# Designs tried in a protein design run: designed miniproteins, single chains, continued (4). Part 26

Each design is a single chain, and the fold is of that chain. pLDDT is the mean over its residues in the fold that is shown.

## One batch from the design tools (miniprotein)

Design m12932
Fold by ESMFold2-Fast:
Structure m12932 (fold): chain A 57 residues (1-57)
Amino acid sequence: MEDEIIEKLLEELKKKYNVSDEAIETFREAMRELLKEGKVYESYEEFLDAIIEREKK
């Protein structure tokens, strides 16, 4: 399920960027919205990079 992939990505982000549980919930919602919009990335790395770029701004 998409939820399993999202949870895996969120665990990776939490580990790398030491984000709070509140931030994790925000990222979870953002990731679900991106997937619903049909933003299909060719790789795990590209998907993660898109989220990082958005957070950077």
Scores: mean pLDDT 65

Design m12933
Fold by ESMFold2-Fast:
Parts: sequence; structure tokens; C-alpha cells
Structure m12933 (fold): chain A 72 residues (1-72)
Amino acid sequence: VIEELQEALKKESLSEEEYKKLKEKFEKLYKEALEILKELIKEGKADEEKDLPRFEAIVEAAFERLKERVEK
């Protein structure tokens, strides 16, 4: 999931169609990763107060950078 986001961020430019396709794919992967993180929190293997906001911030930053590459 992180590897796929990093690959998208490495592209210098994205078409509108490529952006929509990647955004949909990453949104799906984000939801799956979020559910895994929530399970880890329930098992006491992750910290809800620290790891959840950190994960959300990383994902938001990745989407912002992806959008930046499309808008130019």
C-alpha cells in the first residue's frame, strides 16, 4: 500500500484519468490499511492516540502530493 503511494508520488505528471484511477485505488488501500491499524490498536500493538493521527497525516500528505502532480 505504501509502495503504491510512493510509486504515484514519483511520477512527474499524471493525466486526469490516471489521477482518478490512482485516487480510487489508493482510497481503497487506505481503508484497508486503516482497518488493519484499528485491529492492531484493539490488540494493544498500536497506540490509538499517536499512531492513528500519524497514519492519517501521512495518507493526507500523500494524497496532497499526488494532487499537486496532477494540477500541473
Scores: mean pLDDT 69

Design m12934
Fold by ESMFold2-Fast:
Structure m12934 (fold): chain A 58 residues (1-58)
Amino acid sequence: VTELGDRLSRVYTEASRLYDQARRLSSDPERVRRLLEEGDRYTAEGDRLLGEIRALHD
């Protein structure tokens, strides 16, 4: 494994947790929107890390 692989795993896990939390808090739209925005940021970072890993792995 690489440091990027470990970071990718953590980032996607965090995004998953945020999305799960948003689903459970659907009765609070303000909180849900914030959680979704934060989850989207983690997902974007993970996608970028995936690109880096693929570039290194070839």
Scores: mean pLDDT 78

Design m12935
Fold by ESMFold2-Fast:
Structure m12935 (fold): chain A 81 residues (1-81)
Amino acid sequence: HMEAEELIKKADELEKQGKYDEAANYYSRAGDIYDQEGKFEEAARMYEKAAEAYRKSGDDVNAALWEIKAAISKLDAERAA
C-alpha cells in the first residue's frame, strides 16, 4: 500500500482543493504509519494536520480527538528521546 510520504502528498492536494475531511483521513493514515515505525514526532505532526483539516471542515469533535492523539504521540516522542 501507499508509503506515508505518498499519503501526505495526496492529503496536501486534497487540502488545496478544500476537501478537508478527505485530507484529514490521509494525514491520519500517514500518522498511523509513522507511529507504527516508532517515528512519534512525525506521527504527532500528521495527527495535528488531520485535526487542523477537521477544524477547517467544521468537524470540531474529530478535530479534538486527533488533537488528543497528537498530544499522546508527542509525549511518546519525548519519552523515546
Scores: mean pLDDT 85

Design m12936
Fold by ESMFold2-Fast:
Structure m12936 (fold): chain A 97 residues (1-97)
Amino acid sequence: PSPKEIEAETLIALAEIQLVLARDSVERLKKMGKTEEAEKLQKEIDEVEALVNQARELLKDPSKIDEALKVASEALTRAQKVGREADEIDKKIREEE
């Protein structure tokens, strides 16, 4: 694999880690009956998953590696934002106890 392929795969992996953490927050919100907040966070997770899938498809074509890297970078940026929103939700849940 080229250095750019390794970079894109690394960005995708980091984005997926953020999504795992965000999905845990969705499950906590559902258990607390906070359905609207859970649905909003899930929608943001779904949008990042779509970008991850797009980056993976682009990586199958060596001529599209620069486009794959751009999409993977966007996926990580959005995943980090979703992760921060999940952390903020978790703090509010603990404060409502």
Scores: mean pLDDT 85

Design m12937
Fold by ESMFold2-Fast:
Structure m12937 (fold): chain A 66 residues (1-66)
Amino acid sequence: MSDEERRRLIEELLEEARKAAEEGNLEKAQHLTVKAITLARTPELAEYAVKQAEEIGKLIKEVEEK
C-alpha cells in the first residue's frame, strides 16, 4: 500500500470517527481513531493522524461533558 493510499484510509477513518462522535457513538469514534493511528506507519502520517485524533478527542470530550 502506498503512502497516498494510507493517507486516504486514515482520512476516511478520521472522518467516520468525527461523524460517530457527533452522533454520540463515542466507542466507535475512539475505535476508528485508534485504527487510523495504527495505519500511520511513517513519521509524517503518524503526525497527521495524531493531530487529527486530538481534534476528534476534543469533540468526544464536548459531547461527553454535556
Scores: mean pLDDT 77

Design m12938
Fold by ESMFold2-Fast:
Order: C-alpha cells, then sequence, then structure tokens
Structure m12938 (fold): chain A 59 residues (1-59)
C-alpha cells in the first residue's frame, strides 16, 4: 500500500498538486483523503493511480 507521502509525490508528479499547496496542512489533509479514495478505486496500483491523476490534470 502506498504511504501518504508517496501519494502526495504522485500527485505532484502528475501535476495535480504543487509543492506550495502541500505546505498548507488543510490542503494536505484533504489531498491525502482524496488520493486514498482514488488509490482504493484502482486497487492501490501506483501506475493506474498515476494515469488517473494525469487524466484529471489533462482536462
Amino acid sequence: MLTDEELLELAVEAGALTEEQLKDPVIRAVAIKELRELAEEVGWDREKLLERLKEIVSR
């Protein structure tokens, strides 16, 4: 299972979050919750999660 830090790293890599947004504890907490929900939808597959995040950003 991916850690919270690994989920946040993937979101930044995909362009879904900025490093500046991760400095806000409220934004960070909400992002972790949303990323965990997305990760659960893809069966905690890192590659599928990254593709899902890229799809969201590409719109």
Scores: mean pLDDT 81

Design m12939
Fold by ESMFold2-Fast:
Structure m12939 (fold): chain A 71 residues (1-71)
Amino acid sequence: AEELLEKGRKAFEQGDYEKAVEYFKKAAEESTDPKLKAEALFNAGRSLAKLGKIEEATRYFQEGVAVEKTL
């Protein structure tokens, strides 16, 4: 999960938001740690927002908040 988060962050920094979404979604799916899962969900949402996919971004932010509230 951490390796996918790192790959996602690098893709985001390079402006490759579609690749960033792919890596962050995989990180969220693979994460058994709620903190890493929430981080992946928030970063997927940010990347989706950069692509103009606002409805999808909102869903990822809400999922991330829900996971974080369990901590």
Scores: mean pLDDT 83

Design m12941
Fold by ESMFold2-Fast:
Structure m12941 (fold): chain A 77 residues (1-77)
Amino acid sequence: SDDIEETIQKIKELNEKIIELAKEGKDEKEIEKLEKEIEELIELMASRGMPKEVVEELKKERDKALEEAKKIREEQK
């Protein structure tokens, strides 16, 4: 279950979930929980020897998801 491919897929699904929760106007704490889960998974994979380029790409995708979530929340105010 420490499969790198499985972990990358999970990170992608969590990024999509962040955007979905923002569109639904869900609690900011729930989004923060997903952000922390993604961060922990990326750091864990980096510590296990994932290539730097892959780690940087995963971090960029996370940052994009958070930026989109922020824009969605600002549009709902």
Scores: mean pLDDT 80

Design m12942
Fold by ESMFold2-Fast:
Structure m12942 (fold): chain A 66 residues (1-66)
Amino acid sequence: MTYRVTLTGDAATNIGIVLRLLGDPAVEVEREGENTYRVTLTGSEEEAAAILAELKARPDVVVEEI
């Protein structure tokens, strides 16, 4: 599944989120804009659901399925 992730927090928080995603071998990240990323979840359905839940739990993160 592929998602558009928009980061609306401060720079330090946004860097932390990007590093978390880049460090995950089941996640492919492509930069689309300054704070907008295309995120492709390549792991199991369970792993994908966990990552998606983590991102959606953050008030400073907007997740949209594309």
Scores: mean pLDDT 82

Design m12943
Fold by ESMFold2-Fast:
Order: C-alpha cells, then structure tokens, then sequence
Structure m12943 (fold): chain A 71 residues (1-71)
C-alpha cells in the first residue's frame, strides 16, 4: 500500500514538471498495485489518471487502453 501511495505522489510531481508520460507510467503502476491489493475503486481511479496523463502527453492509443481498464 505504501508503494502505491509513493507512486501516486511521484506521479503528481512529474505532472507539476509537465512530464505527463512519466506521470502516466507511475499512475499505471499505482493502479496495478491497488488492484493486486483488492482496492478496485482506487485502481480504477489511478487507471483513469494514467489515461488522462497519456492523453496530455499525446499518447492517445495508450490513454484509450487504460480507459478500458478504468471501466
């Protein structure tokens, strides 16, 4: 759980720096950890955050893939 929270905090820092692709990667990692721990709602939210960050990075295909994970 601490690892997922750490990934989210680091992702937010990369968003502040404008590194949306790296932020998206970290949100995806956090989502995977939350899912493995049974936190389905948190996992869904993190996949959505990752998709939004990939879209801001111009990675539309990656964003669409993660939106399916969020649903």
Amino acid sequence: MEAADGAVNTAKKYEEQGDYEKAAELYRIAADIYRENGDVEKARSMYQNAADAYEKAGKTEEAERLRKEAS
Scores: mean pLDDT 82

Design m12944
Fold by ESMFold2-Fast:
Structure m12944 (fold): chain A 71 residues (1-71)
Amino acid sequence: SKLEEGYRKAIEDLIKKNLYLGAVQAGIALLKKYDTPEAKEAIERINELIKQGRYKEAVDLAVEAYEKLKA
């Protein structure tokens, strides 16, 4: 959808602007729309990376999980 396409561009812009926390929270919100065990597992892994201060890796995982779920 146009919203999902805009979200991906927004993530890339937030990464370039060093706003990883906002990008990660947006990624979690997108993944919650799927309401699947796979999405829930991805969200748990993302939250663990956030807890460790690994925000870029958390964003990368959110993007990877979204690409897998939309296929």
Scores: mean pLDDT 79

Design m12945
Fold by ESMFold2-Fast:
Structure m12945 (fold): chain A 85 residues (1-85)
Amino acid sequence: SPLDLLNEMEVSTLGTTLRSLGLSTSEVQEIVDLADEAIKTGDEKKLEETFRKLEEVKERHPEHADEIDELRKRIEYMTKLNKES
C-alpha cells in the first residue's frame, strides 16, 4: 500500500539522519528497529521506548537536540497516521 512505502521511506530517513549525527551502527539499528515497530503497529509502548532512546541521545549530544526533537515529531506523526488508518 502507499502507506507501507511511506513507512519504509521514513524509517530509512531516520537511520540515515542518526548516522549523520555520528551515532554507532548498533545504536542506530536499535533506534530504527524500535521506531519501525512503533510506526507499523501503532504500539504506544514501542513509541515510548523509542522516545526514551532519543532522549538518551539528546543527553549525550545536546548539540543535536533540535535534530533529535524533529525526528521525535516525525516518528510520532507516522505512528498516529498508521493507528488512524
Scores: mean pLDDT 83

Design m12946
Fold by ESMFold2-Fast:
Structure m12946 (fold): chain A 66 residues (1-66)
Amino acid sequence: MKFLVTNSGGPQTQIAFVLKLMGDPNFSVTKLSSNEFLVTNSGSNAQAEAFLNELKSDPNFSVTKL
């Protein structure tokens, strides 16, 4: 499953986000711009939906399921 993620928070929010994803082998992150990322989940649909719901609850992020 793929997601377009935009960070509208500060650099600390972006660093925490990238480090969290880098710690999970089921996620890949590709930087598209200074605050936009393409995130790919190779794990379960449940894991992908949990990630989507977590980002939707955070006001510092905008997420679109591709």
Scores: mean pLDDT 80

Design m12947
Fold by ESMFold2-Fast:
Structure m12947 (fold): chain A 77 residues (1-77)
Amino acid sequence: SMDEELTKEGIKKVEEIKKEGLKLAKEVGAEEALKYFREKAGELLNEIAAKGTAESAQKVSEKAMEGANELAEEAKK
């Protein structure tokens, strides 16, 4: 369905944002990487909320929370 495809694309985009965030953490530090992640994930979640269902938005939000936690753990190292 369109909602399943939107959820899948959203999750993929969160993974791409996380990958770029991890690169930024190595180059400029974890604080800038987390700022980048929050801004880009926020933009993505707003887009999904506008186009999709609450279920799609929730699933992508959960994936974004996992990504933010992983970047925060890298900040502690």
Scores: mean pLDDT 80

Design m12948
Fold by ESMFold2-Fast:
Structure m12948 (fold): chain A 81 residues (1-81)
Amino acid sequence: MEEEERRRRAFERLRELYRRLAEALAAGDLAAAREAAEEMARLAVEEGVLSEEEAARAVEELMAAAERDPAAVAAAVARAV
């Protein structure tokens, strides 16, 4: 079933991206964190959860929060995994 296979791949991809985002934020690697956040945003757009504008805004808000308090954002992302 195409829908089930798509959902499984989306969940696996999202889980891996969450881990990469959490690791990058914990390491203070904002460039790697942005890459992971942008990949997650693209997945959200592909799955119809967010528009492209909403996804882009979410990435910028996440990165602004990470610059302000990287430890708090890293902890929040780790709890989501």
Scores: mean pLDDT 77

Design m12949
Fold by ESMFold2-Fast:
Structure m12949 (fold): chain A 79 residues (1-79)
Amino acid sequence: IEADIEKERERYVEGARELMKEAKELFDQYVKTKDKKLAQRAVSKLTAAYILAAMSGDEEVLEEARKLGKEMDEKIKKT
């Protein structure tokens, strides 16, 4: 049996990045429409991405999720 530790990590990393991409798309729609429901959906996707990033053990992806969350929060607060 191949030790697939790398593949396990990559799968969670890929999942986290996909969810971050979806969160960015929803957040971009929020910025254009000012619809708070889109912001809530974006935050929910980002929260799921953060969980997957934490499960991956990859600190870089986890930090990417943290930065995205902080950027979204700052823009929501200023908008």
Scores: mean pLDDT 78

Design m12950
Fold by ESMFold2-Fast:
Formats: C-alpha cells, sequence, structure tokens
Structure m12950 (fold): chain A 72 residues (1-72)
C-alpha cells in the first residue's frame, strides 16, 4: 500500500542516518498518504514529527492543517 511504501522510506532514511531534513521529508510523505486514506489522527502525528525535524517544511505544515481541519 502507499502507506506501507512511505513507512519503508522513513525506515530507510533513519537506517542510513540521513539528515533531519531528509527524514522529515520521508515523514511528510507518510503523513500525506495517511491523509489520503482518511487516517487523520495519524496524519497529524507524523506531520508534527516532520516539523519537529524540519520546522521549515511547508508541505508538512500544509498536511498538518488539512488533517486538523478534517478532525474539527
Amino acid sequence: SPVERARRLVEEAERHKLPDRDIASAYTLLAEELLREGRYEEAVRYAQRALSLDPSNERARRILREAQEKLA
């Protein structure tokens, strides 16, 4: 599934000790796929994780807002 593929990318980025910005990018992709599946609480969690690693990640901030709006 797209979520499983994105989770694998996060695992690979962490395994290779990639820079925080690259790990944040992988978490951003995971949050985006979770948002597409309607898994809004999980999308919020991983978007927040991405922003903790890279506060400047505009895509993660956008996904976080969209997921929060779906939960409101």
Scores: mean pLDDT 89

Design m12951
Fold by ESMFold2-Fast:
Structure m12951 (fold): chain A 76 residues (1-76)
Amino acid sequence: SDVEIVARATEVAGPVLAETYARLKALGAPQDEINRAVNRIAKAAIDAAETMSDEEVRALVQKLADEYIAEAKRKA
C-alpha cells in the first residue's frame, strides 16, 4: 500500500534528511532552500521506494543530499 511505501521511505531516508537539514542550516542556507531540498529528497525517496531496495533508496537520497550540500557550499 502507499502507506507502507511511505513508512519504508521515511525509515530509510529519515537519518539522511535530518543530517541534510542540519548541514544546510550550519552552512547558512535560507530556510526556503533547506525546505525545498528536504522536500525534494523525501519525494525522491518515496518514488524510489516503489521499485528500489532499501540500499538503493539510501544511496539515491545520499547522492541527492550530497548534491544539495555541495551547491550550498558553493554559495557560501
Scores: mean pLDDT 86

Design m12952
Fold by ESMFold2-Fast:
Structure m12952 (fold): chain A 89 residues (1-89)
Amino acid sequence: SAAAEAAARAEEAAREAEEAAEEAKRAEEALEPDNLEAVKRLTAAKLRAIGSAFEAGLAAKKGGERGKAAARRAAEAAEEAGVNASGLV
C-alpha cells in the first residue's frame, strides 16, 4: 500500500539520520584546535542528519502512525547531532 511504502521510506530516512548523528558525535569527539578534517566531517554529518529528518517528516505525512514514529526518531537523531529539527516534524 502507499501508506506502507511511505512508512518504509520514513523508516529508511530515520535510519540514515541515526547513522549521521552517530558520525557527528564521533567527529565532535575528534575535535581539536585546527583539526579542519574533523570540522568538515561534523558539518557533513549534521547536514545529513537534518536532510534525513526532513525526508522522514515528508514521508510520514502519508505513512500513518508507523511513519510518524520514524519521523520522531529522525528528528530526535538530528537534535542529538546538534541540529534544530523541531520545525521539520
Scores: mean pLDDT 81

Design m12953
Fold by ESMFold2-Fast:
Structure m12953 (fold): chain A 57 residues (1-57)
Amino acid sequence: MKIEEIKKLIEEALKALENGDYTRASELFRKALELAQETKDPEAIELLKKYGIALPP
């Protein structure tokens, strides 16, 4: 499911942030954002909002 891929990308991004790898975290968050836009899943959008990622209009 796309939502599970988005969750995994967000978790990997958070792990990268914890390790101080901001470049990797940024890349993973962008990938999650792209998948969320593709699926238009409200749960995915809520996850991205929770972690401070805003979707473009």
Scores: mean pLDDT 73

Design m12954
Fold by ESMFold2-Fast:
Structure m12954 (fold): chain A 118 residues (1-118)
Amino acid sequence: MARATASTTATFDAPEGSKVTVTLEVEYEGARVVAASLALTHDGKVIGTATGTGRPGERVTLSVEADIEKGKVTAAGSVTVEAERPGARVSFTLTIKIEKDGKVETKTVPGAEVVAEP
């Protein structure tokens, strides 16, 4: 089987105008997530990462938490790969929770779906 890659990125504005970016990258083979990497960046600096792998048809969920000035950010990403002959359908969900200055904001990106051929 050939390995393929897919990724999704979401950027959110923090209350003071700084940017929080979450990137989920996936390497998959058939319906299996061979490697997944979640990266959390704040104003272009990587502040947290998580990695994982799954069994065929398994949903892989990654989470990372990092401290920012006067708060914290929690990012969670999940990915599922389904066989869609001749390729595969890769479904993503990204959730960010930003806690800053006693305020809590939660944002979920609706599933970004990418159909990729091997």
Scores: mean pLDDT 73

Design m12955
Fold by ESMFold2-Fast:
Structure m12955 (fold): chain A 59 residues (1-59)
Amino acid sequence: GSGLSAEREEEVAAAEAAMSEERRAVLREVGATLRAIGDALDAGIAAGGFEAGLEAAGA
């Protein structure tokens, strides 16, 4: 039994849940971009070396 403590904890939990949903959407977008960059780097390194990979990822 936690009166004001329970109310405060519930408010924090609700805020964290809302932030988690928004953060998940952002993380999905960032993850997709980073994966594409990683794939480009790997392909470039295999074909032309590390510098070529960085140039391909930056294009």
Scores: mean pLDDT 69

Design m12956
Fold by ESMFold2-Fast:
Structure m12956 (fold): chain A 94 residues (1-94)
Amino acid sequence: MASPRLQRGATLAMTGLFTGNLKTLAEGYVLMAEEALEQGDAETAVALAREAIDFAEKAGDKETLKRAYEVLARAYEALGDDERAEEYRRLAEE
């Protein structure tokens, strides 16, 4: 069954696309990336989090940008890249 997080993420991404709202797009992609991690798909989580970073930077949304870095840190940790995971975790804290 699709998780509430995945459904919310998809809804926000679609809403952002329809309205041209980059902040809403970034929020949607972060939620989908978090769900991909919970499902064990770290590669998909990296791809979705990178899209969220692009949208968050263009929107000037520093909070969503930090959250996307947090997702990247967890995804790289799941892939066994602990050094890169620590690097992105530090970016999320700044």
Scores: mean pLDDT 82

Design m12957
Fold by ESMFold2-Fast:
Structure m12957 (fold): chain A 70 residues (1-70)
Amino acid sequence: MPDLSPAQRRAVRELHRILREKGVSQEEAAAVMEEFLRRLPGRSAEELARLLERLRQAKSGAEALDIVRA
């Protein structure tokens, strides 16, 4: 596992939870998590908190995927 800050580790756990909760398939969730981990270095705790807030407000798995990929 990459050497992640506590905020980054929390963001990874929360992202996975939200995607699964909103019915995103295992295959699609895995692809998005891989993309997210690749972009995770350099993101601040504030940026991650804002992203997670938007994800919690997503109405569907499709909207959640769009938010993560933005």
Scores: mean pLDDT 76

Design m12958
Fold by ESMFold2-Fast:
Structure m12958 (fold): chain A 75 residues (1-75)
Amino acid sequence: KEQEVLDRLGEISRRVSERLHELTEPGKKPSKEDLIEIYNEFLAELEKLRPEASPEVQKQLDISIADIKKRIEKL
């Protein structure tokens, strides 16, 4: 079960990284709106995954969630 949670977390992180990288392509200027949308989607996926995680992984997710929320607030 924990391995499934970690695998899903890895896939979520990969998708978010790919979307962020796409915004940095030549000729594209990332907007605050685009960044907020991606971060909010990432946040929602992490929050959805949290109940299925072990207490140790939940602690890690809470740190990641807090970091993402802080990044959104700074935009």
Scores: mean pLDDT 76

Design m12959
Fold by ESMFold2-Fast:
Structure m12959 (fold): chain A 55 residues (1-55)
Amino acid sequence: MESELFAEGRELLKAGKSLDEVYQEIKRRMIEAGVPEEEAETLAGILTSVLSLSR
């Protein structure tokens, strides 16, 4: 599941990246892994929202 991307997102936020930058990075990695762009956008949006709420 998305636990690796979630952990990476948390580290990016700790490094001073914005939520938008984290969203773009997660989306990019999913697309590079073969996830369709629309699905990657949806999943990255969900993960970024969870990251925002869990801080």
Scores: mean pLDDT 76

Design m12960
Fold by ESMFold2-Fast:
Structure m12960 (fold): chain A 55 residues (1-55)
Amino acid sequence: KQEEMVEKIKKNLEIAKESADELIARHPEQRDRVEAALKAFEENMKKKIEEIKKK
């Protein structure tokens, strides 16, 4: 159960990374903004994984 949730979070992170690359390719002027959003998303996902593992 917890293992499945962690895998789903990791998969969502991969999808977010791919979406960010695609968005940057279409709108290179938004690179800094997209990269900042991706970093924030990665940090939130790390916190969620830690909380799931602690439960």
Scores: mean pLDDT 79

Design m12961
Fold by ESMFold2-Fast:
Structure m12961 (fold): chain A 83 residues (1-83)
Amino acid sequence: SLEEVIAAARELIDADLSREQALEVWNKLSEAINGKKAVVPPEGATPASLQTAIALTLVGYALEDPEKAEKAAKVLREFLESR
């Protein structure tokens, strides 16, 4: 649901992730959304910038492609629960 997508995005922004954890979730969400692992994050990316980019992407997909947003939110939730 849209509420679950927003909740997952908020939880991600508030999460204190290491660089390794931020890169892991970036790659997992890229695989879930695009079917391909993201090999290179954006230039100058920090953990905080990656978390923000992911959160904004989830909110964007919730408006444009709810099915992809729900799929990505599930992957994000599983990651956050497993850490």
Scores: mean pLDDT 72

Design m12962
Fold by ESMFold2-Fast:
Structure m12962 (fold): chain A 74 residues (1-74)
Amino acid sequence: MTIPEKRLEAEIKLSMALMLVALSKKFGPDEELLKKAIELAEEAVRLAREAGDEELAREAEELKEEAEEELKKL
């Protein structure tokens, strides 16, 4: 997997995680959706850092923290 491919995969995973968090907030908190969002955000952080995209990694870390806070409310 090349650096551009890692960055693209990170962006896709971050987008998926963001949608899952948004769904949980809109329809009521769902533990399974939030746990999946955390997993996707963690993978996005890893891939973004491997690609050297620190801004993307920061955005993924922030989303992971948001999903973890929503999960704590359950």
Scores: mean pLDDT 83

Design m12963
Fold by ESMFold2-Fast:
Structure m12963 (fold): chain A 80 residues (1-80)
Amino acid sequence: LREEMERLREEMERAGVEEKDLEKSVELARRLAEALLRYAEETGDEKARAEALALLAGVALAEGREEEARKLMEEALKTA
């Protein structure tokens, strides 16, 4: 437990040097979610649409937009 916490702390310090990579991952996730949403609209796949909305909600949460994330998640639940 303590040994694993020490390892995690070291990895977080290394990750801190690459904090900008997290922003890039969020941006990539947003573009992927938008592409998936368009695919779902095109094919009528409600499950894919719900997954895209859930992914967008995750992106909104990561960016601190809690209210938008809540609305997106609720829409995803209604669609699924």
Scores: mean pLDDT 71

Design m12964
Fold by ESMFold2-Fast:
Structure m12964 (fold): chain A 64 residues (1-64)
Amino acid sequence: KEKLERLKKELEEKKKELEKIIKELEELAKKTKDIKTEIFLLMYKISLAGTEVVIERIEERIKA
């Protein structure tokens, strides 16, 4: 139980870091119009979506 709560907290911190990186990359993409920045932005958005799914699964398991 405590182990799952700790893992959820770590993933929530990871999610916040990903959101910060995404915001910075969105600003950079608007400024530079660089295709590489757009590709990295897409990759981080996919990582964020995956992290959210994992957090949801852990939350379900804690409640079970």
Scores: mean pLDDT 80

Design m12965
Fold by ESMFold2-Fast:
Structure m12965 (fold): chain A 81 residues (1-81)
Amino acid sequence: MVLTDDQIDFIVQIFDDNDGVITRSDFDRLISRVDFTPSQIQRLRDAMDQNNGVMTWDQFKAVLPDVAAQVEAHIGKKIGK
């Protein structure tokens, strides 16, 4: 699945605002604005349940490597240094 730039920007914002660690509340905001598949949402929920309701960027990348690759490519374009 190819995400829009706006969806990628929102993923970046959520993780950046939370120093790379998100809570269940942040995750609910994320899935409300990013068109993840039901399977992707379930994998993320399962990962958070296994990690006391918290998810790091590294854990997100492990669960959704294709999405993480799109986000990291987008961040690389925004880094001015």
Scores: mean pLDDT 77

Design m12966
Fold by ESMFold2-Fast:
Structure m12966 (fold): chain A 92 residues (1-92)
Amino acid sequence: SERERAREEAARLGREALDYARRMLDDEDRSSRETSRAMRRMGDAAAKLGDEGVAIMDAVSSAVSSVSSQGSPDSRRLVEKSLGDALSKVNS
């Protein structure tokens, strides 16, 4: 089903975002860009899930933001902006 595929896609992209965020200290520039890209794509998938998508985004955003706090101010700003952009898509 489309809803099941959207749920699987959101979960997969959330895991990718968290994996890249965890690598922030190894390759900050690439990790911040890939985390941001995965978060934006996850927002698009989660938007198809309604209230369930909001819950998924909230949980993953909290986890990614926490892990990303290890990065530089520039990398943190890029990730936080992507989190905000993704949350806006789901909450609209």
Scores: mean pLDDT 73

Design m12967
Fold by ESMFold2-Fast:
Structure m12967 (fold): chain A 68 residues (1-68)
Amino acid sequence: SISEEELEREVLRALGLIYVGLGKLLLEKNNDGKAAAEEYRKAAELFEEAGDLELAEEARKLAEEAEK
């Protein structure tokens, strides 16, 4: 059975992925690198809270690239 802690981590990871998707849409549809970077940073925080340090690092790199 899934524990409350495991469910919380899964929800945080899912929210992080949603914010990554939103950042990509903002770049693709609006060419808004600043808005995309803000969403990627939110994703990175959620991934860190979920304990997913690799996804957090990838999201931070996406944010840096979006603001170039």
Scores: mean pLDDT 87

Design m12968
Fold by ESMFold2-Fast:
Structure m12968 (fold): chain A 114 residues (1-114)
Amino acid sequence: SNKEFALEVLEELDEMRERIGRIMEEHKAPEEVAEKVVEYFQQMYRAVHDARTDPSVTPEELYNKLLEIIEELKAFIREAKEKGLISEEAAERLLKELDRFEERLKKLLEKAQA
C-alpha cells in the first residue's frame, strides 16, 4: 500500500541519516556543510510525511520526489569537495551512502508495484 511504502522509506531514510551523520562527524565536516545536509534530510522527511498523510500520493510520486532531493544533495556534496570544504574520502563515502539509498528505494518501489 502507499502507506506501507512510505513507512519502509522512512526506515531506510533513518538508517542513511545515522550513517551519513557518522561519516560527517568522523571527517570533521564544517558546520555549513552539516547544516545544508540536515536541510536536505528535512526535505526528504517532509516528502515522506506528506506521502503518509495524503492517500493520493503514490509510491512512484514519493520515489521521484526523493530522487530529486538526492540528486540536489549529491550535487551539493560534489561542490563542497571542489571548494575544499570536505575531503575526497568524505565525499566518496557520502555519495556511496546516497547511491545505496537510491538502490534500496528502487527495490521498495518494485515491491510496492507488485
Scores: mean pLDDT 89

